# Designed miniproteins, single chains, continued (4), part 47

Each design is a single chain, and the fold is of that chain. pLDDT is the mean over its residues in the fold that is shown.

## One batch from the design tools (miniprotein)

Design m13728
Fold by ESMFold2-Fast:
Structure m13728 (fold): chain A 109 residues (1-109)
Amino acid sequence: MAPLPSLVEAVERLLELTRELYEKIKEAIAAGDKETAIKLLLEVVGALSHFYTEHGDRMSPEVAALLQRALDEAAAALQAAKAGDYETALKHLERAIELLEEALELLRR
């Protein structure tokens, strides 16, 4: 597959943002700051939703499926955090990051 340079860079930036937010969410959870953890998880879901809206038509079906799964995992993380299940929330967010890494590798082929 010929790489789309703008799409590769966009996914790289999304992955970097998601990783940065993941570290901040972990810090908020460790501090007992539930409100900040939920706010940051909403930011992750928002960033993934916005990316899908902006770039969905430019993605192959395989890349689009990985981004949709990453969004679903981030949404599941938010629901787990709202229920007070922070361990499950972090596991879902880790899966979202892995799916974004897989999408990036597929685009670099």
Scores: mean pLDDT 86

Design m13729
Fold by ESMFold2-Fast:
Structure m13729 (fold): chain A 74 residues (1-74)
Amino acid sequence: MVEVVLSGTPAAVAETLRRIQEAVPDGTRGLSPAGVATDGVLRLAVEPEHAPIVQQIADDVRAAGGDITVQLLP
């Protein structure tokens, strides 16, 4: 699994997470909270094959003016 760290405003983090959950076909199987949202930071785990989708969603949210940063950790 790849760990995903979403950082930004709580609203942008929540929006990004919802889009990721919507876009991943099996949702729960690929997405599980690895930590808690604190100060706009949320950790989750995804399958490596879903990492490009996660990155694309974060890029789309950022392009729309959302304050969001994504880090993909092995």
Scores: mean pLDDT 70

Design m13730
Fold by ESMFold2-Fast:
Formats: structure tokens, sequence, C-alpha cells
Structure m13730 (fold): chain A 89 residues (1-89)
């Protein structure tokens, strides 16, 4: 499941790199292995697009390395991304 979440984040990063200003995505889901995942993305500018994609790629790397809990966010040039992965209890 962690590698599948990481793959999803890499795909969102690619989408963010190609997104026009005003692109928004909010997604919350639970995995079969008991993880709660929240992703919130808002692209405002070229710079925010790049920063958002970089943070999503960083989160994907940490998940591939076996980290089961993440809370990462960045806000740049009016855009934002937040990523949360935690055990569901």
Amino acid sequence: MLKEIAFTLERVAEAARRAEPGFTMRHQFTTGDGLLVNIDVEVASERSRQAIAELLEKAAKELKEGKKELNLSVEVDGGRVSISVKPLE
C-alpha cells in the first residue's frame, strides 16, 4: 500500500507540473492496511506548481522508504499543498 500511495503522489505531482493556475484537488481516502491519506492541492502560479510537485515527490520518496506517517505542507506564491498520511484509529 505505501508504494501505491507513493505512485499516486507521483502522478499528482506530474498533474501539478502540467496544471494551469486555479487547479485544485482535495482527496481523502483510507487504505486496506489502515492508513488515512489526505491530499490538498491548489496551484496559483508557475512557482507554486513547481514547489507543489517537489513536495509531492518528496512525500512519495519517504513513503517508498517505509515511512508510515507524514505531515508535510508548503505554501508558495499563493499556491499550497498539504499531505497527511497516518494510521487510522
Scores: mean pLDDT 81

Design m13731
Fold by ESMFold2-Fast:
Structure m13731 (fold): chain A 60 residues (1-60)
Amino acid sequence: KVEEAEKLLEQGYKALEEGNIDEARKLFDEAGKYAEGASPEVVSRVVGGKLLAIGAELDA
């Protein structure tokens, strides 16, 4: 399940790069579900991605 979280994180960051903030948020929320019980590094990346998506929305 950790591999699924990492795959969703990659897709979320791609969505942010493409300017698809809503899609990025959905992907990071899904990654968070699979990151439950994962390593601190994976959890930290999910939190970081969610914060970046929020920041991008506020910038718009």
Scores: mean pLDDT 75

Design m13732
Fold by ESMFold2-Fast:
Parts: structure tokens; sequence; C-alpha cells
Structure m13732 (fold): chain A 66 residues (1-66)
């Protein structure tokens, strides 16, 4: 149900915002999780995809800004 997926996206986004992620970062991560759920990916696959996205968003620290 799309309504259930929208609720999950909102909850994930709110959680990420509470951790200090930006609105754009939270949106990207929430969208990736919801898309993976729609694709019926396993929890482990979802975790791996989120981990890769977090690396791209700078969880490995120090974004490229000078």
Amino acid sequence: DDEWLEKQKKEIKEYLLSLGYSEEQAEKIANLVIESIKEKKSLDEIVEKVTELLKELGIKKNPLIG
C-alpha cells in the first residue's frame, strides 16, 4: 500500500533528521529504503545500500568542500 510506504518514508526521514542529517540527506536515504522495499530486497541488502549511500553523503567524514 502506497499509504503505508509514505508513512514509513516519513518515519525514516524524521528519525534521520533527529540524528542531525540534513533534509536532503534524509530524503535521499528514506527514498532509497522505500525503493528497496518496493523491489522486495532483503533487510541485509537494504542495509548495504544505505551504507553505500551514507559513504557517498560523507559518513566516512570530511566532505570535499574547501
Scores: mean pLDDT 71

Design m13733
Fold by ESMFold2-Fast:
Structure m13733 (fold): chain A 67 residues (1-67)
Amino acid sequence: EVLSKEELDREVEYSLALMKISILIRAGDLEGAKKELEEAIEKFKDDPEAVAEFEELLKEVEEKIKE
Protein backbone atom coordinates (compact mmCIF):
# COMPACT_ATOMS: atom_id res chain seq x y z
CA GLU A 1 0.00 0.00 0.00
CA VAL A 2 1.35 3.38 -1.08
CA LEU A 3 0.81 6.75 0.58
CA SER A 4 0.72 9.73 -1.78
CA LYS A 5 2.82 12.83 -1.10
CA GLU A 6 -0.39 14.65 -0.08
CA GLU A 7 -1.28 11.89 2.40
CA LEU A 8 2.27 11.87 3.82
CA ASP A 9 2.27 15.67 4.27
CA ARG A 10 -1.09 15.57 6.09
CA GLU A 11 0.01 12.61 8.25
CA VAL A 12 3.16 14.50 9.32
CA GLU A 13 1.17 17.66 10.12
CA TYR A 14 -1.41 15.62 12.06
CA SER A 15 1.33 13.88 14.10
CA LEU A 16 3.07 17.19 14.84
CA ALA A 17 -0.21 18.78 15.96
CA LEU A 18 -0.97 15.83 18.28
CA MET A 19 2.56 15.91 19.74
CA LYS A 20 2.42 19.66 20.39
CA ILE A 21 -1.05 19.44 21.99
CA SER A 22 0.05 16.45 24.11
CA ILE A 23 3.15 18.33 25.34
CA LEU A 24 1.08 21.41 26.25
CA ILE A 25 -1.47 19.31 28.18
CA ARG A 26 1.29 17.49 30.07
CA ALA A 27 2.99 20.82 30.85
CA GLY A 28 -0.30 22.15 32.29
CA ASP A 29 -0.69 24.80 29.58
CA LEU A 30 -4.39 24.14 29.04
CA GLU A 31 -5.04 27.50 27.34
CA GLY A 32 -2.18 26.82 24.89
CA ALA A 33 -3.53 23.31 24.27
CA LYS A 34 -7.02 24.74 23.61
CA LYS A 35 -5.62 27.24 21.09
CA GLU A 36 -3.66 24.54 19.24
CA LEU A 37 -6.71 22.23 19.22
CA GLU A 38 -8.94 24.96 17.76
CA GLU A 39 -6.32 25.68 15.07
CA ALA A 40 -5.97 21.94 14.32
CA ILE A 41 -9.75 21.51 13.95
CA GLU A 42 -9.82 24.39 11.43
CA LYS A 43 -6.78 23.03 9.54
CA PHE A 44 -8.17 19.46 9.33
CA LYS A 45 -11.88 20.34 8.96
CA ASP A 46 -12.09 18.29 5.71
CA ASP A 47 -10.96 15.15 7.60
CA PRO A 48 -13.86 14.00 9.83
CA GLU A 49 -11.73 11.42 11.69
CA ALA A 50 -9.06 13.98 12.59
CA VAL A 51 -11.72 16.56 13.55
CA ALA A 52 -13.43 14.02 15.85
CA GLU A 53 -10.11 13.23 17.57
CA PHE A 54 -9.26 16.91 18.11
CA GLU A 55 -12.82 17.77 19.23
CA GLU A 56 -12.68 14.99 21.85
CA LEU A 57 -9.36 16.34 23.17
CA LEU A 58 -10.78 19.89 23.16
CA LYS A 59 -13.72 18.74 25.32
CA GLU A 60 -11.28 17.18 27.82
CA VAL A 61 -9.14 20.34 27.91
CA GLU A 62 -12.19 22.61 28.37
CA GLU A 63 -13.43 20.32 31.16
CA LYS A 64 -10.07 20.73 32.96
CA ILE A 65 -10.06 24.52 32.47
CA LYS A 66 -13.53 24.95 34.05
CA GLU A 67 -12.56 22.87 37.09
Scores: mean pLDDT 78

Design m13734
Fold by ESMFold2-Fast:
Structure m13734 (fold): chain A 80 residues (1-80)
Amino acid sequence: SPEEERLMREADIVREELLKLVKEAQKYGFDEIADKLISVLTELERARRNRDFDAVREAIEKGRQLINEAKKKLEEYKKK
């Protein structure tokens, strides 16, 4: 359905943001944040593979919350 296609596109966007943040968190030694990001990535990829749209939605929401947390921590660290 168009709604399912939209959800899967949103999942792709969230996945790309999570991957970028994993690399950045690892670069600065934020291992706990990196591990949390990897965990959500794994959940999202499993949900997508199984076409479990409820699980995809849950993983997107969890991923967005963690993206905001990770960005805030990285921004605080980069302040001069």
Scores: mean pLDDT 86

Design m13735
Fold by ESMFold2-Fast:
Structure m13735 (fold): chain A 57 residues (1-57)
Amino acid sequence: SLEDFLKQLKERIEERAKIDLSLQKKYNEMKKNVKTPEDEEKIRREILEEYLRARAA
């Protein structure tokens, strides 16, 4: 499912994000305020996209 896929992505994001502490802290702060699966998925995608763009630059 999409939910399971995003859970796996979260784990991968957290592992890679330790290289970028600012993104990790932002992600952790955002998820504190999230109570719906929809918003949680949106935040995960947003942080992943920021990470990938930064890495590609």
Scores: mean pLDDT 72

Design m13736
Fold by ESMFold2-Fast:
Structure m13736 (fold): chain A 57 residues (1-57)
Amino acid sequence: MMVEKALKIAEATGLDYNEILKKAVEYIEKEGLSPEEALKKAALELGASKEEVEKAL
């Protein structure tokens, strides 16, 4: 489930879990991204580093 991966990213980066999920859902709906790619893009847009996001997933 996308929820567990979003929680790991939030914990690793200090970003808000609900904001990560909200943006990831928007990327899935608008761009047709996979849940994992949408989560990565959402976290990066919110200010996470690529290394932190990849380490969390």
Scores: mean pLDDT 80

Design m13737
Fold by ESMFold2-Fast:
Structure m13737 (fold): chain A 56 residues (1-56)
Amino acid sequence: TMDEMTELGLALRNKDYATALKVLGKDPSKEEQEKFKETLERSKAAGREAARELAE
């Protein structure tokens, strides 16, 4: 729902990965939070690399 999308966005801005995982219906364990954080950081790094390649 739109409310769930808003809650997810706010959780990600606040680096509240436990709430983000709960919104997604996943286990909010510390292990899952670390995996989720690592995946987001890798995705952001890949996005920056792609943007740099496209700019040249």
Scores: mean pLDDT 72

Design m13738
Fold by ESMFold2-Fast:
Structure m13738 (fold): chain A 85 residues (1-85)
Amino acid sequence: LLEEGVKAAAAGDYETAAAHFLKAYEATGDPEHLLLAANAYRGAGKYEEAARLYREAAELYEAQGDLEKARELREAAELLEKKAA
């Protein structure tokens, strides 16, 4: 899943990469995998999908006590939401 996502992203297949990273997140619960999926959607120009995943990852990082990372991810989501609109 993670390796397949990295290979897809390297090939420029960002939608396939996002799908693999989302499956990795479903298997692990690791918010880092949500970030990889969000970055892949952003690379694909799917800004609304990317923003949604950044907000979800921000909630997980906040729950872990990483308030700084949560803030940065919410700011990234807001910028992408403006691009999608």
Scores: mean pLDDT 82

Design m13739
Fold by ESMFold2-Fast:
Structure m13739 (fold): chain A 104 residues (1-104)
Amino acid sequence: SFEERLAILKEAGEEIKKTFDEVKENLRASVRAAADTGGLDAMRAAVEQGLENGKKKLKEKYDELARRTGSRRLAESTYQSGIKELEEFADRVLAEEEARVAAA
């Protein structure tokens, strides 16, 4: 039904948001840990690994959304927007931690 489809979209949206927030938190924590142990090269490696892991987790959630709704095109478009936001977040985290280390 229409109401059943709406409920699926709402639930999936909440799960995707929760996964996104978790990916962001894990990326920030990993970059900070790398800053404390290996400096700039370690921070860059942590960003690359965090982005790779985050993209994989988000893709799994969007692929599930596509299966549940039958709307692959919308899921793919939203995934691409999410990846751009995650990449912009990673750039900010790296810049913030580089500034923190330089000030210490």
Scores: mean pLDDT 82

Design m13740
Fold by ESMFold2-Fast:
Structure m13740 (fold): chain A 62 residues (1-62)
Amino acid sequence: SMEEERQRKAWKIFIEYLKKKIENKYDLETAKRTVDQMLKITNDPELKAELEKLKAEIDKLN
């Protein structure tokens, strides 16, 4: 649906923002909390895979 596509696009943009924060090692605790919350509420397998990759990257930096 149009609403689902709009939400997916917004999530993808936000995930790119989180990727940049993690790459710059900026505010990793907030990034980790945000990724964990997004993983709990998303059912999109592509978004879930991207979020799990981000979680793994954050865990490596701690």
Scores: mean pLDDT 82

Design m13741
Fold by ESMFold2-Fast:
Structure m13741 (fold): chain A 77 residues (1-77)
Amino acid sequence: TFKVNANITVVFGEGTPGENEIRLPGNPKEVTIKAPVGEATVPVEDGKAKIGAFVKKAGEITIYHGDEKLGTFTVEE
């Protein structure tokens, strides 16, 4: 689990994730983030999507590419 205000980055494909990184499958150009703070589409640049702006409130965050759910993770206070 991650803490509120964590500087989380999603990394796509093969790679070594860091402490605040989540590795997900595929090579999307953008992802849709559904979070307690709201829903938005985020561009993927160099295989990475910065989602720290969505980690401002405790709860579950789910990441989609179109209709495909790529992953869900929990944020705690």
Scores: mean pLDDT 79

Design m13742
Fold by ESMFold2-Fast:
Structure m13742 (fold): chain A 56 residues (1-56)
Amino acid sequence: MTPLAKTLLEAAERHRDTHPEFAEILREIAKAVDAGDYDRVMELSERAGRVLAEAG
């Protein structure tokens, strides 16, 4: 697992109970990064950004 994917999984665990939708997106981004699926990373990153914009 890449250092970036590990960091994303740790962030997902931290937000699992407080922001479950965001946590799930981070987990999926981590998996996509580890798999080298850049198209999926882009799609999920846009979704994560939207969730953060709605929360902040």
Scores: mean pLDDT 78

Design m13743
Fold by ESMFold2-Fast:
Structure m13743 (fold): chain A 64 residues (1-64)
Amino acid sequence: AGRRVRVTLVGDKPALSSDGSVLPKGTVIEGVIVSEDEDYLVVRDTATGRLVLVGKEDAEVEDL
């Protein structure tokens, strides 16, 4: 909730953008966590303004 992060996709499972785009392994997203549950983060990408659904097991998260 409002936390600025850098998310690096390290797993083989891609992340999903709110525009329907699929973000592959190796993608780096800088944004704000807008929601979080046990398995997923929803991050607002600061570059695009889009929401990205990220699996926690497939991502490395760094606080900014």
Scores: mean pLDDT 82

Design m13744
Fold by ESMFold2-Fast:
Structure m13744 (fold): chain A 77 residues (1-77)
Amino acid sequence: MAEELVEEAERLAREAAEALIAGDFERAEELAREALEVIEEARERFGEEAARRAVEAAVAAMLERREEIEAALAAAE
């Protein structure tokens, strides 16, 4: 169901944010790639609206931890 893919994209984005905060950029890249694959699956199976909801959920999960992610990325420069 489209809702399950939206929830999966959100979960993967949340885990990617945790990995970024921890400085594990390789894991963050893997999780981000999986999230993008789930979003594309939602688009192909359920259409553009399902993909949009998945993107919105993933972005919201990342924005929730934005300051911590920005600090980790700045430290990695």
Scores: mean pLDDT 82

Design m13745
Fold by ESMFold2-Fast:
Structure m13745 (fold): chain A 102 residues (1-102)
Amino acid sequence: EEDEEIIRQLVEKAGLSEEEARRLVTELPGVARIAVMLGFSKEDVLAIAEVERAIRAGKPDEELIALMEKHGVPRELVEWWLERFPRLSPFEIAMLLGQARA
């Protein structure tokens, strides 16, 4: 990935500051790429980043469910997902956020 192009698109299209975009690309390149590919808003990008950081920190499912609920995803939907697919990639987080807002 061309980091500077991803940073530019996050700033121009998602409305992140350059500092926020650069931090995201450095810490969570998968989240940065998904945000650009799917055209997510700043609020969505930051929500996905928060959940991904919690996953990388080894937070228990209860904390992941609470974070997703905080960002508008129904608890029941997150629980249903984790029962079938006991992982959340940045793409899956983005999909669940999209379902909550549809």
Scores: mean pLDDT 78

Design m13746
Fold by ESMFold2-Fast:
Structure m13746 (fold): chain A 68 residues (1-68)
Amino acid sequence: MRTVPVERVPVSEADAVLERLAAHLLSQGKSQEEVDAAVATLRETLAKMSEAEQEALLGYARRELEEA
């Protein structure tokens, strides 16, 4: 198996927030399909935002998830 080193890819923060959001939605009784669709929509939205906007949005999401 050959894999290029991608350990530094700083997606862990965004991915961690999205994973926590997915777990939260599942705990609220959402189906896996609904959760996957919501996560995909959020990824698409984040991809259209500037880095500063992504950072601000993820900061607010992290804060809300920590209180939830």
Scores: mean pLDDT 69

Design m13747
Fold by ESMFold2-Fast:
Structure m13747 (fold): chain A 81 residues (1-81)
Amino acid sequence: SMEDLERRFAENDRIAELVREELLKEGVSPEIADLVAGTVRLFGGREGAAAAISLLKSMGYSDEEIKKVEEAVDRVLERLA
């Protein structure tokens, strides 16, 4: 239903905002934080995070930077479980 879709989009947006804030607190650049938040908003927490990590790898970001993103996302998703 439309209400179920709106609820899913609202949940994705909430998770995306929490992920963005956590990434910024960990010293991740606003550019990377915005990219990760965007994919989380679009695809959801776990799916969005996986998409962002794949994209960051393809863009040539370091394993250290990617690990920071993975760890920050995991912290947010674990708090929500």
Scores: mean pLDDT 84

Design m13748
Fold by ESMFold2-Fast:
Structure m13748 (fold): chain A 56 residues (1-56)
Amino acid sequence: MKAVAVRDYTGTRPGELTIKKGEVLTVHDVLPSGELEVTTSDGRTGFVPQSYVELV
């Protein structure tokens, strides 16, 4: 499953990713907390808030 970042997000907590608007992400899981487990195009894996990405 793919997602696209709709806004820049700076990871501030352990396990969170820093992503830029327009970045394509591979989604592995959708957490009840409202976070997604994703891998970036450059191979980084971690969590981002669902509100900062659009699922494709």
Scores: mean pLDDT 82

Design m13749
Fold by ESMFold2-Fast:
Structure m13749 (fold): chain A 67 residues (1-67)
Amino acid sequence: SAADRAALEAALREAREVAEETGSEELREKIREAEEALARGDPNLRRIAIELDVLTGLELIKRWLGV
């Protein structure tokens, strides 16, 4: 749906900012996977957005812990 697409686009924006700040290759790889899912019209964009948000949160926690 348009709402699911918008949710993934929002998750991608946040993930890109965090990836740029942290230099996380793992996060950059997941961003690429999510962008490919958007491009192919994946039926589970909401799930992909949630997964990306979780990984983005973990990268912020790692940065906060200094690891």
Scores: mean pLDDT 84

Design m13750
Fold by ESMFold2-Fast:
Structure m13750 (fold): chain A 70 residues (1-70)
Amino acid sequence: MEAVREAIVDAAEYAAENGLTLDQFYEKAAEILREKYGLDITPEEVKALIDRMAQGGRDGAARIAAELAA
C-alpha cells in the first residue's frame, strides 16, 4: 500500500514535469512499481487502485501526496 502511494506520487511528479497524458502517467506508475518495488502490476491495475483511492473526491492524488508529505 505505501509503496503504491509513493510510486503514484513519483509518477505524478514525472508526468507534470514532462507533460504526459493520463495513460502515460499510469504506465509510468506501473513501471516504477515494477522496478523499485518488485510489484508485477499493469497500468489498468494502477488506474483501478487510483480510482479506489480517489473515491469521494477529485483530489485523491493530491490527498495521497499530502499524506506522504506529512
Scores: mean pLDDT 69

Design m13751
Fold by ESMFold2-Fast:
Structure m13751 (fold): chain A 59 residues (1-59)
Amino acid sequence: SEAIELIQQGRYEEAAKLLEKEIKEKPSAERYLLLAYAYDKLGYTEKAKEYYEKAQKLA
């Protein structure tokens, strides 16, 4: 996954942008979890929490 590669490279803003686009097309627990992780790394704690909760509801 390109989003996972971006996260591994520390490119969290680009990963978040890509994941937001992908989630609009097809939401999934995995995509919400990755987006939550990217937001957490960027310091967007509240957004990270929201997407962790969305991931849990889909799992």
Scores: mean pLDDT 86

Design m13752
Fold by ESMFold2-Fast:
Structure m13752 (fold): chain A 93 residues (1-93)
Amino acid sequence: GEGARRAAEGARAAARGAGAGGGIGGAVGAAAGAVGAAGAVAMDLAGYPDAEAAEEGALGAEGAAAGAAKGGEEAGAGARAGAEAARAAAEAG
């Protein structure tokens, strides 16, 4: 549903922010966000409740933000914005 889609979008944004920061922490964060986004989509397609699919996306986005925080302020800010959007989608679902 819409919550899962929005959470996946936030997780993808967070993954991009983490990847832009570079280093091993940024790479792990980018992977976490990408996995969360994919998980949200997969759960939505499998017929899971929108709130559960959105939660998967939000968890991945939060992992991306944690990884990005080690890469620098700008990368961390972008990843945090994505994680906040994904969390808001999960809370709304």
Scores: mean pLDDT 79

Design m13753
Fold by ESMFold2-Fast:
Structure m13753 (fold): chain A 64 residues (1-64)
Amino acid sequence: DEFIKELEELIKNAPNEEARRAALEADILLGLADIARAVGLEELAKRLEEEAREAFEKAKELHE
């Protein structure tokens, strides 16, 4: 999906350690959200997705 593709680009092309960490945090949180949803923990999955979105936004800001 477009979001995952953009996240992969942010990880690969991170200009510094802080940007790379933010992008990796988003990736990890998305993976955890998928697992939570798969086992029926929908409320936890939504919270993890919100945290992933925040980390993604931070990574985009730091990538500038």
Scores: mean pLDDT 80

Design m13754
Fold by ESMFold2-Fast:
Structure m13754 (fold): chain A 97 residues (1-97)
Amino acid sequence: AMEEKLKKAIEEVEKLAKKYGLSQETIDRVKRFIELAARLGKLDLGYELAKADIEYQKAVKNGDFEKAREIYEKAKPLIDEFHAAVREAAARGGLRS
């Protein structure tokens, strides 16, 4: 079920972010990404982006800016896809709630 899949995705990213000692602001941001993506029918994309964001923030926290850049470059096409989905949904009224 989509609701169960969403709940599991949120639980997994919260657990990973807490394991890496990331801020509550980062946790809240990645949860919002997954929830928004789920509303757009893009839960898998949102989950993948949330995990990439967590790995990016971990690299930044550890001062590994080369790894952070690599993560961002790999995630960029998915970020662009997510933004395109948001724009399309907004144009079709799908984000009115």
Scores: mean pLDDT 82

Design m13755
Fold by ESMFold2-Fast:
Structure m13755 (fold): chain A 72 residues (1-72)
Amino acid sequence: SSLEEELKELLEELEELKERAEKAGDTVLAQRISRTIESAKKLLEEKVPDVVLRAAIAELKELIEETKKRLS
């Protein structure tokens, strides 16, 4: 579905941000991103309702925005 494709794209962006956090020495942020990636990947493995996928997408977008601001 398009929601699953969007979630996958956001996960790829989070993987890049995780590497940036690790290079910056922010191990706490890197671990938080890592846990979020793992949780979202589990949602992709399970057939979850669209409402759950939309909530996950919103959460990932917020984390991406927060992380970019923090790493600036």
Scores: mean pLDDT 87

Design m13756
Fold by ESMFold2-Fast:
Formats: C-alpha cells, sequence, structure tokens
Structure m13756 (fold): chain A 78 residues (1-78)
C-alpha cells in the first residue's frame, strides 16, 4: 500500500541518519516495491535510485547496479 511505501521511506531516512547504509537501502527498496505495486512508477523509480545510492555507500555494488537499472526501466515506462 502507499502507507507501507511512505513508512519504509521514513525508516530508510532514519537508518541513513544512523549511518546504516545497508539498512537504508533495504528500506528504500521496499518503499520502491510498494510504490510500484500501487502503480506510482515515478516514486518507485526515485526510491530505487535512493536504494542504489545507499547500497553503493555500503559497498554493495552489485545491488547498487541492479536498482539503478530498475529505476531507469521504470522511468521509460512512466
Amino acid sequence: SLQQAQQNGQLGVEAWRAGDYKKAGDHYKLAADYYKQAGDLLNAALYYEEASDMYRKAGDFEKAKEFEEKAQQLKQQA
């Protein structure tokens, strides 16, 4: 739901402020998944981009690339 998307976005910000980039990426990814399920492709793309940035900061370059590609795909569908 959109409420679950917003909640995960907030949890991502809290994890980022705590310096837990891996956890922030996981929450932003969940926010993007919920926005995508709701048909909100623009917010889904935004949160996949935020997840990609967080995974890159965490040193997880494989996940960073995966979510960057997902964000680009959604922008083409929007």
Scores: mean pLDDT 89

Design m13757
Fold by ESMFold2-Fast:
Structure m13757 (fold): chain A 96 residues (1-96)
Amino acid sequence: SAEAEEQKKKLEEEIKKLEEKWEEQKKKAEELDKKILAENNTENMRKVLEEVREVFEERMEELKEFLEYAKENGLKEEEIRKLYQERRKKIIEEAS
């Protein structure tokens, strides 16, 4: 139906917005990695590590919010589980 097609289009638009946010967060994580690698002062390194923790927490929160939105907008439970596992793994790997 036209209604179902409109709902699918809205979900696709929200997925695209999330992918754009994830790309921005990935770039932020890569810049923090460069700062850590260039830093030779332990106090400054602690500050950068705090920023890494904050980026990790922000990405995990955005993932939770998206999964709730996706569930409410008709994404299947098995697809939500797969997306959570894959994205969580990437967030952990990029923060390690």
Scores: mean pLDDT 71

Design m13758
Fold by ESMFold2-Fast:
Order: C-alpha cells, then structure tokens, then sequence
Structure m13758 (fold): chain A 67 residues (1-67)
C-alpha cells in the first residue's frame, strides 16, 4: 500500500522488536544508513525500494517516506 508513494530512495522504517542485523539479514537488497529510536533509514537501488516497503508493511513494520 501507499501512503506517500515510497518512490524516494530513502525510507524510514519503524521496526519494533527488530534489530538492524535482523532487518539486514531478512532484506539483503536494502542498505541501512541510519537508526534512531527503532526507526531505520534504508535505501535501495532502482524501484526495488517500493517493493521492499510493501513487503515490510506486510511483515508488520511501519513504513514512511522521509527523504
């Protein structure tokens, strides 16, 4: 689903009960470039970021576009 389109290369994910390691292992196509209070900023190449965002939403992560 889309709240804001998730077209930007940088997306902030709210990851409750998940470590940076778990996030990186589960989604190897992303790059985590920052963390603050269980919020993880990620990047991905091409259009894969929007697909990854959809998968993360289905897995129970809060996903916001905050480029």
Amino acid sequence: SNLIGYTNPNTIITAENTTLKELSEKYPDITVIGERAKNYKITAENTKLSDIAKKLEKEGFGVVDAS
Scores: mean pLDDT 55

Design m13759
Fold by ESMFold2-Fast:
Structure m13759 (fold): chain A 65 residues (1-65)
Amino acid sequence: SPKSEMAKALAKAAVKLYELGDYEGARELLKEAAKLDPKNKTLQEAARLSETDIEKAAELAREYV
């Protein structure tokens, strides 16, 4: 669906921001991606972990995309 494709694009962008050291930006994009694909457990867990372990959140986002 258009929403799941947008969630995938946001998750990819979040991983890129993490690689650039923009942890706040990565966290915000992961939370927005999770809102667009609420049934994806990997993405929901990545968004949750983004508050406490952004490195692990980025790893999960890579698995989602």
Scores: mean pLDDT 87

Design m13760
Fold by ESMFold2-Fast:
Structure m13760 (fold): chain A 71 residues (1-71)
Amino acid sequence: EIPESIAKELKIPLEKIKAVYEALRENPDGITYDELAASLDLTYSEVKRILEALEKLGYVERDENGIYKLK
């Protein structure tokens, strides 16, 4: 479960953060910033901040090519 505190810290609605998390779950082989932003109709900045926060919290990993996956 994604904590509500992350939405407050990022100043991004929890619904958008959950949408990013669900999109990662639906793409087990990994997804890029551009693909995620396009599929969810989010700004590049919103997607980047959400992914970096989820990576810091240990929910996702990023490879050297900038592809994000759930841990």
Scores: mean pLDDT 80

Design m13761
Fold by ESMFold2-Fast:
Parts: structure tokens; sequence; C-alpha cells
Structure m13761 (fold): chain A 68 residues (1-68)
């Protein structure tokens, strides 16, 4: 139904915005490493966790796209 399709589209928008937020956070962490390389090991671990979260969200997006 059109209502179900609209709900899926709104979920896609929400997931895409969440990914944008996480990508921005990764960029800030990379900039912090450039300013203080002594923090690289700690911040690189956080970046990897955020990258994994982004990949999980991308998988959800692909599953929703298959339903549209």
Amino acid sequence: SSAEKKKLILRLIALELQIIGLEFEIELLKEEIKKDPSKAAELEKKIKELEKEIEELKKEIEEIKKKL
C-alpha cells in the first residue's frame, strides 16, 4: 500500500541522516588525531566501531530498498 511505502521511505531518510551524522563524527575524530597523534590508537578504535555501525545501517537500507 502507499501508506506502507511512505513508512519505508521515512525509515530510509532516518537511516541516511543517521549515517551522515556518524560520518561527520568520524571526520571530527580523524581531525583530532591530526592535532594530537598520541591519541591515534584510542580514536582509531572508535572510528572502527562507528564504521561498523555505518555498515550495519547500510545493510538495513538495502533490505528496505528491496521492499520498495
Scores: mean pLDDT 90

Design m13762
Fold by ESMFold2-Fast:
Parts: structure tokens; C-alpha cells; sequence
Structure m13762 (fold): chain A 58 residues (1-58)
């Protein structure tokens, strides 16, 4: 789904391996990515994580 696509983009930006998540796992992963983005001040990661959270809620 769209949430997984956004999470894979975040993972690639961070040098991580892209993973496929269930809807519930995608929501938790997106919230974790938002926290990381805020901690390091990466605005692009924050924006992608917020979009992933919205996509996971649908």
C-alpha cells in the first residue's frame, strides 16, 4: 500500500533495508520514523513519515 511505499523511501534515505509492513506495523513504523526525523531535524523524513501515518490510517 501507499504507507509501505513511503516507509521504503524513508528506509532508503536512512541507509536501511526496505521492509514490507502490515497496516498496523506500518502505522508504528511511520510513528517511529517521525520521532527519528524530529530528533535529527530531517524535515524531508518528517514530511514522509507524516504522509505514511495518514496513509496507514486509511
Amino acid sequence: GEANKLLQEIAKRGGGEPEEYTKEEALHAAEAALDVGKAVGDKETIELAEKAIEAAKK
Scores: mean pLDDT 75

Design m13763
Fold by ESMFold2-Fast:
Structure m13763 (fold): chain A 111 residues (1-111)
Amino acid sequence: MATATAGGYTVQFELEASADRARGKATVTAPDGSTLTVEIEARRGEVGTDTAQANGYTVSVALSLMEDGTARLVAVVIGPDGKAVVASATLRPDGTQSAGADEVEEAEPLR
């Protein structure tokens, strides 16, 4: 299990991969205690995507299984205030996992 936090959000990632398939699960806990879970599968060389919405929160996920056996799950969380957090987890073929999250800085107007 890998966990990442940014902007008051906590994202828990579960990643598993076989030779031809990856499965990902992202559980997002918002600052107000709301939770959303998105589960997704991808085949080798493909990207799986899904989206869940609840209580004004949107969670969009993308899962890829690379040719080298690396699985990567990216979750984009958009709150009811329009602020976004991007969190990701990576599972390597040796079984090592890493996770991170960042708040999306609003692009300055006129950039």
Scores: mean pLDDT 79

Design m13764
Fold by ESMFold2-Fast:
Structure m13764 (fold): chain A 65 residues (1-65)
Amino acid sequence: MGLYTATFPVTSPNPVAADVAAQLRAAIAQEETGAKFARASYDPETKTATVSADTQEAADLAAGK
């Protein structure tokens, strides 16, 4: 399957706000690139988000590359 992933740090004192921010970045990347799939998950232990998308462009855009 053509799944692409990228990780990025999300520094926030509130892990719920960090998760929402990561998911919003994935949604914006999907809309801007026309990808069919883009999702993010946030790990509060490592303070990093992982985005998964059907295109490398959407994954990189969500990660800020």
Scores: mean pLDDT 78

